# Designed miniproteins, single chains, continued (3), part 15

Each design is a single chain, and the fold is of that chain. pLDDT is the mean over its residues in the fold that is shown.

## One batch from the design tools (miniprotein)

Design m8521
Fold by ESMFold2-Fast:
Structure m8521 (fold): chain A 64 residues (1-64)
Amino acid sequence: SVDEAFEREREQYIKDGEESLKKAIEAKENGDLNRAAAYATSAMLLYSMAGEFEKAREGLEKVK
């Protein structure tokens, strides 16, 4: 159904956002601030597309 398709897409955005956030944190730990910012931006966008605005905010906080 349409609802199932939207839920699957939302779950995929959350998963992709989590992977981007992990890469942002790893890049920050390695001192690559430009890469960290790029991955953090991607994670924020993906979480926002999933409607997970709290996760987007928390993700940004972790890479500051």
Scores: mean pLDDT 83

Design m8522
Fold by ESMFold2-Fast:
Structure m8522 (fold): chain A 92 residues (1-92)
Amino acid sequence: DALRAQAEALLEQARRLTAEAAERLAKIDPELAERLRRAMEAAADAEALREAAVLAGEGAGRAYGAGDEETAALLEQAVRALNEAAALLEAL
């Protein structure tokens, strides 16, 4: 199924992007970075992916507060990817 294959590919991309964002976030807020990593590893449905997106959004705020605009931008990309993956997963 083409739609399912696209959903799986997008979810895999969201997982990789979120892992990279969490690694950078660990230098700013290691507790939040660990929560984001665990939320993403446990994510099996759209609701769990949206929870991970909320944590990534909190991380972006922390990165902006720390003056790390590059990490904040990456976390904002993670939020978008996670929400897109959640929407596509709901369509399955």
Scores: mean pLDDT 84

Design m8523
Fold by ESMFold2-Fast:
Structure m8523 (fold): chain A 97 residues (1-97)
Amino acid sequence: SVAREVADALRSIALLQVIETLEKEGLSPEAILYGVVLAAEGASLPDALAAAREVERNPLDEEERERLIEKVEEIAKESLPETAERLKRIIEEAKKE
């Protein structure tokens, strides 16, 4: 259990850094969430950023956005409180667009 708790904590810290990087790039909430999912699935930060920029240029349809939000909600459930709270805030911002 300790090894899993440490791994989950490190993933949460890495995702927080991804969020901060994507926010500094001025990307939309939807694009940020897309980059976060790719990073959580093992993509490097440069690859997650490139994919997020592609979503900014070619936005997701409604069904793709709903699936993205569901994936991010699952990531938030497995994340430390600070990371989870930031993800929930970005989800709410994406739902308003």
Scores: mean pLDDT 85

Design m8524
Fold by ESMFold2-Fast:
Structure m8524 (fold): chain A 77 residues (1-77)
Amino acid sequence: ADTLLAGLDAARDLARQGRLEEAAMVAEAAARAAEERLGLPEAAEYARKAAEAARAGDAERAIEYLEKAREAVRRAA
């Protein structure tokens, strides 16, 4: 649980710094962990959308989706 939230926080921090390629990679890793290891499909979907937004160069949208992913993790816990 702690590792997923830490990953989402790291991706959000990278996006805030404009490091969007790195933010996308971390968000994808978080999405994979949420889906494959933790059974959290809603969190995985938001993390994937964050990675897509980061690749599109949209830091604000990426941050918004990462915050939604964090909220989905918190609701499932």
Scores: mean pLDDT 83

Design m8525
Fold by ESMFold2-Fast:
Structure m8525 (fold): chain A 75 residues (1-75)
Amino acid sequence: SLIEREEKILKLLYERGEATAAELAKALGLSQSTVTETLNKLESKGLLKRDKKTGKYSLTENGKEALEEALKDKA
C-alpha cells in the first residue's frame, strides 16, 4: 500500500510524464531530501525508473497500477 506522499509523487509523475526530484519537491512543498528519499524507496519497489542522463523519474507499469489501486481507496 502507498502512503499519501508516495501517492502524490506517483500522481504528479503520471500527470507530467517525467520529473526531477527538485521539480517534485517544489510542486509538493517538500524538501528535496525528503522527496529523494521517497523516490529511492519507490524505485526500489519497481514503481519508478530514473533516466541517468536527465535525472528524471517516470512511472513503470507497476507504478501506474499501484497509483490506480491507491486512488480506488480514496474514491
Scores: mean pLDDT 83

Design m8526
Fold by ESMFold2-Fast:
Structure m8526 (fold): chain A 68 residues (1-68)
Amino acid sequence: SMEELIQKILEEARERFKKAKSEDEMLVVLQESVQELSERISDRELLRKAAFELSKLYFEQLEELKKK
């Protein structure tokens, strides 16, 4: 299902964010994850919710990176 696909993309993005060593690497992960969601998720409401969750993961990990 699209929901399972979203969950997989978000989990992969979360792992990549945790491994990122710079803000530039974080932006690359964000851009690639947004692109993958946009290409693979045709439902607008699911895409909106996935984008919101991706943004939340991004900002949470960015704050952790800045505390180093």
Scores: mean pLDDT 85

Design m8527
Fold by ESMFold2-Fast:
Structure m8527 (fold): chain A 92 residues (1-92)
Amino acid sequence: IDAELAALRAAAAATAALIPDPQVAQGILNSVDVIVRLVDAGKYKLASDLARQLQIGAQQLADKSTDPALARALRALSRAAGALAAALAAAA
């Protein structure tokens, strides 16, 4: 799960850098921070559920985005969140 956490953090940072609204960018970073803290606390089921919600939310934002670079970053974030959710479910 360390590789999946690193991938999620990298995807979130890349996505946040492309968002012009600093509050929206910080919201994404805060969501990832909460997931990381739950993993550190051993709360794998809750972390998996939140990662799955992030996967769905990022995909929905990507589908609505008119910026191709932001849409690509959001799809990468969605894939990273989904991979982490699956890894956490397997580790629990």
Scores: mean pLDDT 84

Design m8528
Fold by ESMFold2-Fast:
Structure m8528 (fold): chain A 83 residues (1-83)
Amino acid sequence: SALVEKAKELAEKALELAREGRVEEAEAALREALRLALEGLDPTRATAIALTAIGEILDGELRGDKAGGVIAAAEAVLEMLDA
């Protein structure tokens, strides 16, 4: 699916931006990746991916490591999109 391929590209971009410490830009790219995944996947898979990403972001915020949370979220999204 073209939407899933674009979601992967945006999630990869989010991962790179987060590793550079560009957290706000990384979150924007990850949010767009999730939007495309929600449009291109069945609701069950889309919901699982979105909840996983949200969980990783919240865990990062709780630990005082927002960049690490976005990195973990982007990595999880990429792994789940490859399944």
Scores: mean pLDDT 86

Design m8529
Fold by ESMFold2-Fast:
Structure m8529 (fold): chain A 83 residues (1-83)
Amino acid sequence: SAAAWEERLRELERVAREAVAAIAAGAPVSAAMRKIGRALGISTSTQQRWTRRVEAAGGDRVGVAHQLILQAIRKKIAEELAA
């Protein structure tokens, strides 16, 4: 139903916001990626690759994390709409 989809979207937005905020506050990137991975069904190998990419970004780490999380949410939405 539309209501169930709206609840799912709000939950994904909440998890994304929390993960980006945690990284901005200095929490371990790996912990944030694990939370996102669990919510979006992302493999541990992809989580590890993303963690390395975010850490390699240095001063841009928050921006890179936001871009990766946003891309993953868009992909998840597209997959659920195609099903």
Scores: mean pLDDT 80

Design m8531
Fold by ESMFold2-Fast:
Structure m8531 (fold): chain A 72 residues (1-72)
Amino acid sequence: KKYKEELKKNREKVIERILQMTEGGLEAAGIEVTPERREQIRKNIEKILDKLINTDLPAYKEMAENLIYSLK
């Protein structure tokens, strides 16, 4: 499926985009994003993204497509 290849090609961009969105959401909720928290979030994003790339389930396809569309 095309979405898996797009995730592989844009892995770092996808991670950075999700990280930026997550930081913005946490700050809007009044949660301070420390460097340690940022690293933990990044590691979690990497783990989830790798699972999406290696899993061929319909539910993960929808998430992967949304991530690809957010890369700009």
Scores: mean pLDDT 70

Design m8532
Fold by ESMFold2-Fast:
Structure m8532 (fold): chain A 80 residues (1-80)
Amino acid sequence: VELPPEVKELLRETAERLEEALEKGDEEKVYEILEELVRGLRELKAPDEIQTLLERELLPLVKKKDFQGVVDKLRELASL
């Protein structure tokens, strides 16, 4: 699935903000940023296929608290 440019931009911005929060050790801010990503996808009316792809790729990493893995995956998806 080819991601719309506005979705790719949202993923890049989210990755940058998450990396900054991780460098500061601010786990609460990490969760706030992830909630903002979900809201942003809804505001952009991202297709269900894209939302399902992001849930499939990101949710296992979030459950493991592998937030660096989340950053890396967001950057990977944004570069496609």
Scores: mean pLDDT 81

Design m8533
Fold by ESMFold2-Fast:
Structure m8533 (fold): chain A 61 residues (1-61)
Amino acid sequence: SFDALVAEARELMKQLPPEEQAEADEIIALARELWATGDPEQQRIAMEILEGLLEWMRSLL
């Protein structure tokens, strides 16, 4: 679910350096804005953004 991806992203974000943490926080905020529109296409993009963010963060850890 979207909420589960956001929760996982926030947990991984805690392990990042401050600069990368700030970038991750901005990406999470963008994904949440897209999800909040209720538009299926924008919600799909929000999911893809979070999945990409999780992959990126895991590559750094």
Scores: mean pLDDT 85

Design m8534
Fold by ESMFold2-Fast:
Structure m8534 (fold): chain A 59 residues (1-59)
Amino acid sequence: SELRKLVLELVGIKLRIIGLELDLEYQELSEEEREEIEREIRELEERAKEIEKKIKELE
């Protein structure tokens, strides 16, 4: 089911974002490493929004 695939992908993205946010809060990171993680979070958040739109269109 396309809906199931989208929901599974969305859950995976949200879990990845949580992991990256925890890395930013609890790990000793260089400025460059922080910027890389912050970029990845932004890209994942944009992807999550697009998937959420697709899910709503299928409901």
Scores: mean pLDDT 87

Design m8535
Fold by ESMFold2-Fast:
Structure m8535 (fold): chain A 60 residues (1-60)
Amino acid sequence: SLAEQARTYLEEARKALEKGDIEKAVEYISRAAQLATQANDPELRREARRLFEEAIEKSK
């Protein structure tokens, strides 16, 4: 399902953030956000936004 794909990308994004790979994390977050929107899942969209903010903070 689209929601399952979004969750997979969010999991990969979290792993990338843990490793300090901000560029890869942002790519995964963007994919997850698109899938979450298509799935009409506000919780997944919120989680993607939260991870995006964390990635931007770590890029400074």
Scores: mean pLDDT 86

Design m8536
Fold by ESMFold2-Fast:
Structure m8536 (fold): chain A 51 residues (1-51)
Amino acid sequence: SLAEILEEAFKKGGSREDIVKALREAGHDELAAIVSGDWKKVEEIVKKRLE
């Protein structure tokens, strides 16, 4: 799932670039664009999915 992709990237100590790459490889191009342009938006998305 999307949450799993984000959690794995954060767990590996990945940079924003690593997360963008992982999302694009999984076919989440729109979310990858958000991560690339607005890191705070990524934090909000992760928080909502972990609730």
Scores: mean pLDDT 69

Design m8537
Fold by ESMFold2-Fast:
Structure m8537 (fold): chain A 61 residues (1-61)
Amino acid sequence: MEELVKKGEELYKQGDYTGAVVNYMKASMEAEKQGDEEKAKELYQKALEVAEEARKKAGLE
């Protein structure tokens, strides 16, 4: 899980928003599988925020 969060952060810093969203979503699913509902929710929200930022930058929203 932590490795997926770190990958998401690195990709976000590099401007790879698609890769960042995918990794945060995977991290959220891993957290849910481990029974950490609070962490899963926070990671899912991070993925949504990154996706929204990507849409604004692309002018598609």
Scores: mean pLDDT 80

Design m8538
Fold by ESMFold2-Fast:
Structure m8538 (fold): chain A 80 residues (1-80)
Amino acid sequence: SVLDRAAQALADLTGVSVEEAREAIEKGGGKVTVDQLAELMRKAGTGDEEAARQLAKALNGSDSDVATPEQLAAAADGMA
């Protein structure tokens, strides 16, 4: 599924476990969509590891919250 793919990619790029990546994505359902994560992962494929790191920081930016949509949008824009 898209969630599994996003979690695996996030884990591979950030060094966190797949389980932690999945939980972060699920908790971020209201702030970070799986589609947004997949899109940024594709752009990170251009060799821009910064986008992947921004995803990890955004998802783990607060104890109870996940990345804001603004942080994800900024990461995507920064790759242009």
Scores: mean pLDDT 55

Design m8539
Fold by ESMFold2-Fast:
Structure m8539 (fold): chain A 102 residues (1-102)
Amino acid sequence: GEIEEALARLEEAARALIRALLEEEEDVTRAIGEILRIIGLLTDIRLALERGDREAAIRSVERLIELARRIRDEAVRRGLERLARAADALIEAARELLEALK
């Protein structure tokens, strides 16, 4: 269905962002911290959807968008083009999931 397809795209975009963090983020502590936050929010989204808790899923997707925006803005400031692009892709996939959840 539309939600399952949007979630699959979100999970794919998150894997790409994690890869970009590992490739471009030289601060290993920062990279690990951001990766753990991404995984935690994806887990929260998945569990909320499995429980039928649409409101909890929406809140977790919104938090993931805020996290991705922070990562993008830092990446742009630091000239990390792949990381910025991967963060933008995650924001777009997360917005698609939000539309499917409305």
Scores: mean pLDDT 90

Design m8540
Fold by ESMFold2-Fast:
Structure m8540 (fold): chain A 56 residues (1-56)
Amino acid sequence: SALEQQIALFEEMAKWIASTESKEDVIAYLDDLIEELKETNPEIAAALEKFREKLL
């Protein structure tokens, strides 16, 4: 369950990044996703925060 959710989220993120024309849009999306995941999946949220920092 958790592993399947992680795979699904990373697949969706990869598709979104590949399709976007703006780094700012990617960061905004990640911010929203991190906020949603902080309570339910804090480890995934932490991984996304690290990824976000590398995009800056």
Scores: mean pLDDT 73

Design m8541
Fold by ESMFold2-Fast:
Structure m8541 (fold): chain A 68 residues (1-68)
Amino acid sequence: SPTRQRIQELVRRTSDRLRDAVDAGDDAAVQQTIEELREELRKLGVPEEEIQALVEKLNLEVQDWKQK
């Protein structure tokens, strides 16, 4: 599905941006990047349950990265 491919690419780019923000110690950029992802996924018509699952996964990765 083109939508699935678009979502995966968006999540991948968001993960890369989150890694850079964590490495820079920029908590404001982390939060802004996650909120931008939520808005973009909503615009693509992704159900809220799927948005929540993707955001939860990224939040867990951010927490893991911050502990290193």
Scores: mean pLDDT 84

Design m8542
Fold by ESMFold2-Fast:
Structure m8542 (fold): chain A 73 residues (1-73)
Amino acid sequence: ETTFSAARQEALAKVNKLANELLSKQPTPITTESAKQISAELSEKLRELSKTDPSTQDDLLAFADALEQNAKN
């Protein structure tokens, strides 16, 4: 359980890379609303990536779903 598969580790690396890119491009201080928008945008980008890489698709979709729920709350 605590050990990640290679596919899950790769999916996490993709999530972290996109999240860092989105956060680094924010010109204004991050507000709660901005954070929710970033989570929603990251979720959408992960869904698009899942279509191009079957090996990480399930993990990317799971992360996208979690981020979408976080953005809605």
Scores: mean pLDDT 73

Design m8543
Fold by ESMFold2-Fast:
Structure m8543 (fold): chain A 62 residues (1-62)
Amino acid sequence: MEEEARKLAYEVAKIAIDLGFSDEQARKAAEMAARLHGLPEETAQKIADEAVEKVKKEKEAS
């Protein structure tokens, strides 16, 4: 489901950024996670981008 893909992508992006990986590396990891839920590449890329942006905004606000 799309909701599960979004949750997993967010978790993966958060972990990658916390470990010091680049935004692009975090996005690629989150995209892969979303694709594991059967989503098309374009949808997975959008979800990954949203996940990375959410993590960055959350950390900036903290």
Scores: mean pLDDT 80

Design m8544
Fold by ESMFold2-Fast:
Structure m8544 (fold): chain A 65 residues (1-65)
Amino acid sequence: SLQEQADAIRDALSQALGRTLELDPSAPASEQIAAIIEATRDLLSPAMLADLEALREQFARQEAA
């Protein structure tokens, strides 16, 4: 599910950055990705941020379907 994918991305980035990302688990997966982007904007490369933005748009499209 989209929520499982968002959770996996959060966990992977939390491990890679060495910190816990606190997100609202009731929020839609696209909003969770948006929160991850904002929390990591100063820590990730522009290429990684672009990949996350693309995933956020994909999740939002799937949620609207």
Scores: mean pLDDT 78

Design m8545
Fold by ESMFold2-Fast:
Structure m8545 (fold): chain A 70 residues (1-70)
Amino acid sequence: DEQVEKLAEEAAEYAFKLVQEGKSVAEAVREAFDYIEEKGARLGLSESQIQKTKLLAIIKLGEMLREAKK
């Protein structure tokens, strides 16, 4: 689902920005999940699509954090 992939990317970028600004990874993930829930609901995503978006966002954030250490 294209909307799931786009929302996951947006949320991961938002979380990565928060970590770069000094928030913990746990705090950034919580704020990104809130963003996914609010925007996903507005986009008409199902609960299963929202959960998939959260998982994809964590994976993408992890990739961004690994690259930033290089």
Scores: mean pLDDT 84

Design m8546
Fold by ESMFold2-Fast:
Structure m8546 (fold): chain A 62 residues (1-62)
Amino acid sequence: TADEEARLRILRALQAHPEGLSVDELARLTGLSPGTVRRHLAEMEAAGAVVRDADGRYRLAP
């Protein structure tokens, strides 16, 4: 599905950037809208797959 493809694009970008990425950086790298990125990140954070740091950057959970 489009949602699964969007999630995979976000995961690949986060894997390539272990230093962390903002919503805007993820939107630029994946070609998704910031709203779509934010929605997927919220679900992935709730599932424990990603973490948000104090600077608002997202990384894959350790």
Scores: mean pLDDT 86

Design m8547
Fold by ESMFold2-Fast:
Structure m8547 (fold): chain A 98 residues (1-98)
Amino acid sequence: SAEEQQKQQELEGLKSLAKRAEELNLYDLAKEIYGIIEAVQGNYDKAKKYGLTPEQLEQLEREIKEMGPVLVLRRERIKFALKMHEIEQKKKKEKAEG
């Protein structure tokens, strides 16, 4: 179905974002993203092992129940955080080279 394709694309997108976070040495963010991936798949115990707090797990479970498995706002916030970090790193590099 279209919904199953969207879910699979979202999981692939989240995995891509986790890899980008690792490449930027944002290991805590990468762990959080892997936790979200596990929660979307219904693996809340595994999500907890990735360091998600009980509050984060409760909110994530609620969002999945109410909005379905496609977490557009969480994914966009993660993308924004990664982009802002990339801009900041580039800015520091330019300042060091000047």
Scores: mean pLDDT 78

Design m8548
Fold by ESMFold2-Fast:
Structure m8548 (fold): chain A 74 residues (1-74)
Amino acid sequence: GDANVAQLVNSDLSVAQRAQRVQALDPAQRARVMQTRGVSQRQMDTMVQAAQDGLDEAQMMARLQAVRTQEVAA
């Protein structure tokens, strides 16, 4: 519940660990994390997909950075 949201906001979790926690959230909790962290639905989905693909932390961060760059380009 709320403890998972608090950990995602205030913890030094790796991208892979955050992806696991995000999968356990309901849509309302997911929206709260997005608002608090300033991340898009696309960034959250990318993080989850990269973790499911078995990517390491550096590869996951590279995919997230690519998505962030595309979003800034509008």
Scores: mean pLDDT 69

Design m8549
Fold by ESMFold2-Fast:
Structure m8549 (fold): chain A 85 residues (1-85)
Amino acid sequence: AEEGLKDPDPGLRAMVAFFAGLAGRYDLAEKALQDPDTNVRVAAVTGLALSGDAEKAGPLLEKALNDPDPQVRETAREALERLGL
């Protein structure tokens, strides 16, 4: 649930972000991409890549290409390549 992304533990938020992306919970994944912790945003990108839905995950991954952290940007680039975008 969205409440999991408000947990003070970034490790728990990263787990929620990953499974939100993986499960096609695009609303939660989009919120996770705005998390202050880099590892939470990387987890969201990774989950979105594993969802396999290029049409729905693609726009969120393109937003992640503009992330201030190079690790998030690189993970998003690899995710887009994985989806054939």
Scores: mean pLDDT 83

Design m8550
Fold by ESMFold2-Fast:
Structure m8550 (fold): chain A 65 residues (1-65)
Amino acid sequence: SAAVYAAKGLVYYLSGKPQEAGKYFEKAMELDPNNPVVKELLRLAISGRLSLEEAEELLKKLEAE
């Protein structure tokens, strides 16, 4: 699901691997291009404002979809 790919991307992003994170985020968008949680995740990641706390909150929202 899009949630699984977005979660994988979050793990790579937080581990300092933004290129690998980008590949998983692309897969998440490919599966659900209009998902507001995935869009917010990409916005925060691209702007460099994705904290651990925000990542945890977004993961919870993805698991609830």
Scores: mean pLDDT 75

Design m8551
Fold by ESMFold2-Fast:
Structure m8551 (fold): chain A 83 residues (1-83)
Amino acid sequence: ATEEEIEEGVKEIAIAVANLAVSKHPNDAEVWLEAGKLYYKIGDYEKAVEYYKKALALDPNNEEARANLREGYKKLGDYKSAA
């Protein structure tokens, strides 16, 4: 396996783990937050933001979800939504 093949395999596993976790625990804010972090690690910032928004919708007082949502918006170039 090349470095590119290893990186692509890690992305596939991250997506599978994220999707499985939220499928099994759809009402758990922490699960959506962790799934969003997996998408963020693989560079899928749009999906990370989507999942962080879901976590924050389930737990509006979750400071970690709010902080991660701001970082996701910064990566997407929407700095006004991150402010």
Scores: mean pLDDT 78

Design m8552
Fold by ESMFold2-Fast:
Structure m8552 (fold): chain A 100 residues (1-100)
Amino acid sequence: MNSPSGIKLAKGKLRGLLLSALQLIRQGSPDEEVAMVVAQLVMVGKDNNLLDLALEYLKELKSHVSEERFDEIVKLAIEDLKKEGFEDTAKTLEELKEKV
């Protein structure tokens, strides 16, 4: 059970992950590094019932890259989640991608 304080911390973590992903994009970092941050963003969103906010942040991220690059980043994030055993979170990210 997440306390109200826990939700506030989760929202701060989500915002920090968005800013980190945007910084990696601006710095020309590899898609694999951006994908790791996207995977964490979806995990934090799912674990804290903040998927609507995670979706808004994925839409923001998509606005800063080409469609092809966004598709690659999401595919790599899904692969990372599956490799680490987070198959349900990977499915959630696939569903969110359809809405961005």
Scores: mean pLDDT 87

Design m8553
Fold by ESMFold2-Fast:
Structure m8553 (fold): chain A 100 residues (1-100)
Amino acid sequence: KEFLEKVEKYREDIQEVLDAIGRFLRAADADPRLSPEEKIKLTALAFNAIAAVIDLDFDTALESLREMKELAQKAGASPEVLEAIDRAIEAVERLKKRFE
């Protein structure tokens, strides 16, 4: 299957991943338990994950999301933030499986 044809076929699945990361960004921004510095670091990792997903580099995307989860856990982020990261990881794993 041609690369571009496969990307077009899974466009909605790619959008689901981007929506999941967007939900995380909103939850992290709203979390009073996270410092401004922690929010900046988490946002940078989220954008790294988005860039990797657009490049169809799902392993790099998953690595960035797992690093986000570790940082959020160490920072004492709310359960809402941690759940949003888990949703994003699951979405990327589902998308990766469809490309395999």
Scores: mean pLDDT 83

Design m8554
Fold by ESMFold2-Fast:
Formats: C-alpha cells, structure tokens, sequence
Structure m8554 (fold): chain A 66 residues (1-66)
C-alpha cells in the first residue's frame, strides 16, 4: 500500500500529466510517467539515492506545465 504522502505525489503527478496532455506536451507527460515509475521502483528497492533523483526529476517535469 502507498503511504499517504506517496498517494498525494501520485495524484499531483497524474494532474500534471493531464495538463501536459492538454497542452500537447507529450515529452513532459513521458517525463512525468518515467520519473513516477523510477520513484516507485527505487522505493521498492530501498534506494534512497535513486528515490531522491526520481523525486527531483518528477518535480522538474511538473514545473514544466505550471
């Protein structure tokens, strides 16, 4: 089960991906999806360095559609 914080991050990522799709920014949508996938994989592996890198990439991608 996802933690409450992870669920909130996933919801924000989904909203940002919808904005990227509406803007025709397939590149940003792909970046959000890739970063979210990497974040989940890193969390399952317990890799804090990979988690931090994926979280930064996700934040950067979300910023592109603000």
Amino acid sequence: SSSPLLAEIEAAARAAAERARAAGRDDVMQSIETALKNLRAAAEAGDSTAMNAAAQALGDAIREVE
Scores: mean pLDDT 80

Design m8555
Fold by ESMFold2-Fast:
Structure m8555 (fold): chain A 78 residues (1-78)
Amino acid sequence: MREEIERALRELVEAIRAGDREAARRARERLLELVTEEAVREGEKLGISREEARELARRAVEGAVRLAEELAAAGKEA
């Protein structure tokens, strides 16, 4: 799971750097899917509802997308 999330984040950064909007969208969708699955699974252990876990995953993915955009920009500028 961690390795898959890292791969999806890497794909997102690469797609953003390449200006490939379709690849960036696919990577973002994959990242959301993976993070949601992990959040639901771990949330169950903590007594968090599936709906609450999905909402937390959405917010986490928003943060990850923002990080990917910053990483992509830094690579272009540096």
Scores: mean pLDDT 79

Design m8556
Fold by ESMFold2-Fast:
Structure m8556 (fold): chain A 66 residues (1-66)
Amino acid sequence: SDTLDVAVAVEDFEAKSPAELSLKKGEKVLVRAELDPERVLAESQVTGETGIVPKSVLEVVGTETL
C-alpha cells in the first residue's frame, strides 16, 4: 500500500504547458510523486486529472493510504 500526501492549493495555478495541472485555490490534490525539490506530480480530487504542480502553491494537510 502506498501512502500519499494530501495537499490543498493555497492559490490559483494556471498550467503553462500540457504536462502541468491547473488548480483553483482550495482544490484538494493527491501528491503522486515528488519530481524535484520544487515540483510534484499531483492528481486533482475534483477532476481526477494528473499533472505537474509547483510545491509553492500547495499546503500538505494530511496523508492518504491507497
Scores: mean pLDDT 82

Design m8557
Fold by ESMFold2-Fast:
Structure m8557 (fold): chain A 70 residues (1-70)
Amino acid sequence: MSKEELDREVDRALVAMELTLLKKAGYSDEEIAEHLERLAERTGSPLFRRAAEVVREKGIDAALDEVAAA
């Protein structure tokens, strides 16, 4: 894999892990989206920003499905 592909796969795995942990912890969709927005700002990763948008619009289950399908 290219370095760019590897970096994207790592970011995708981190997004999936964060979503899974926050869901298990019982956070609301709004709290999860806010947390992911902060991570997007800190990391510069578009995948965290996209996940936050999906959580706000469709909820955490939709965000988990999108990450799993990618």
Scores: mean pLDDT 79

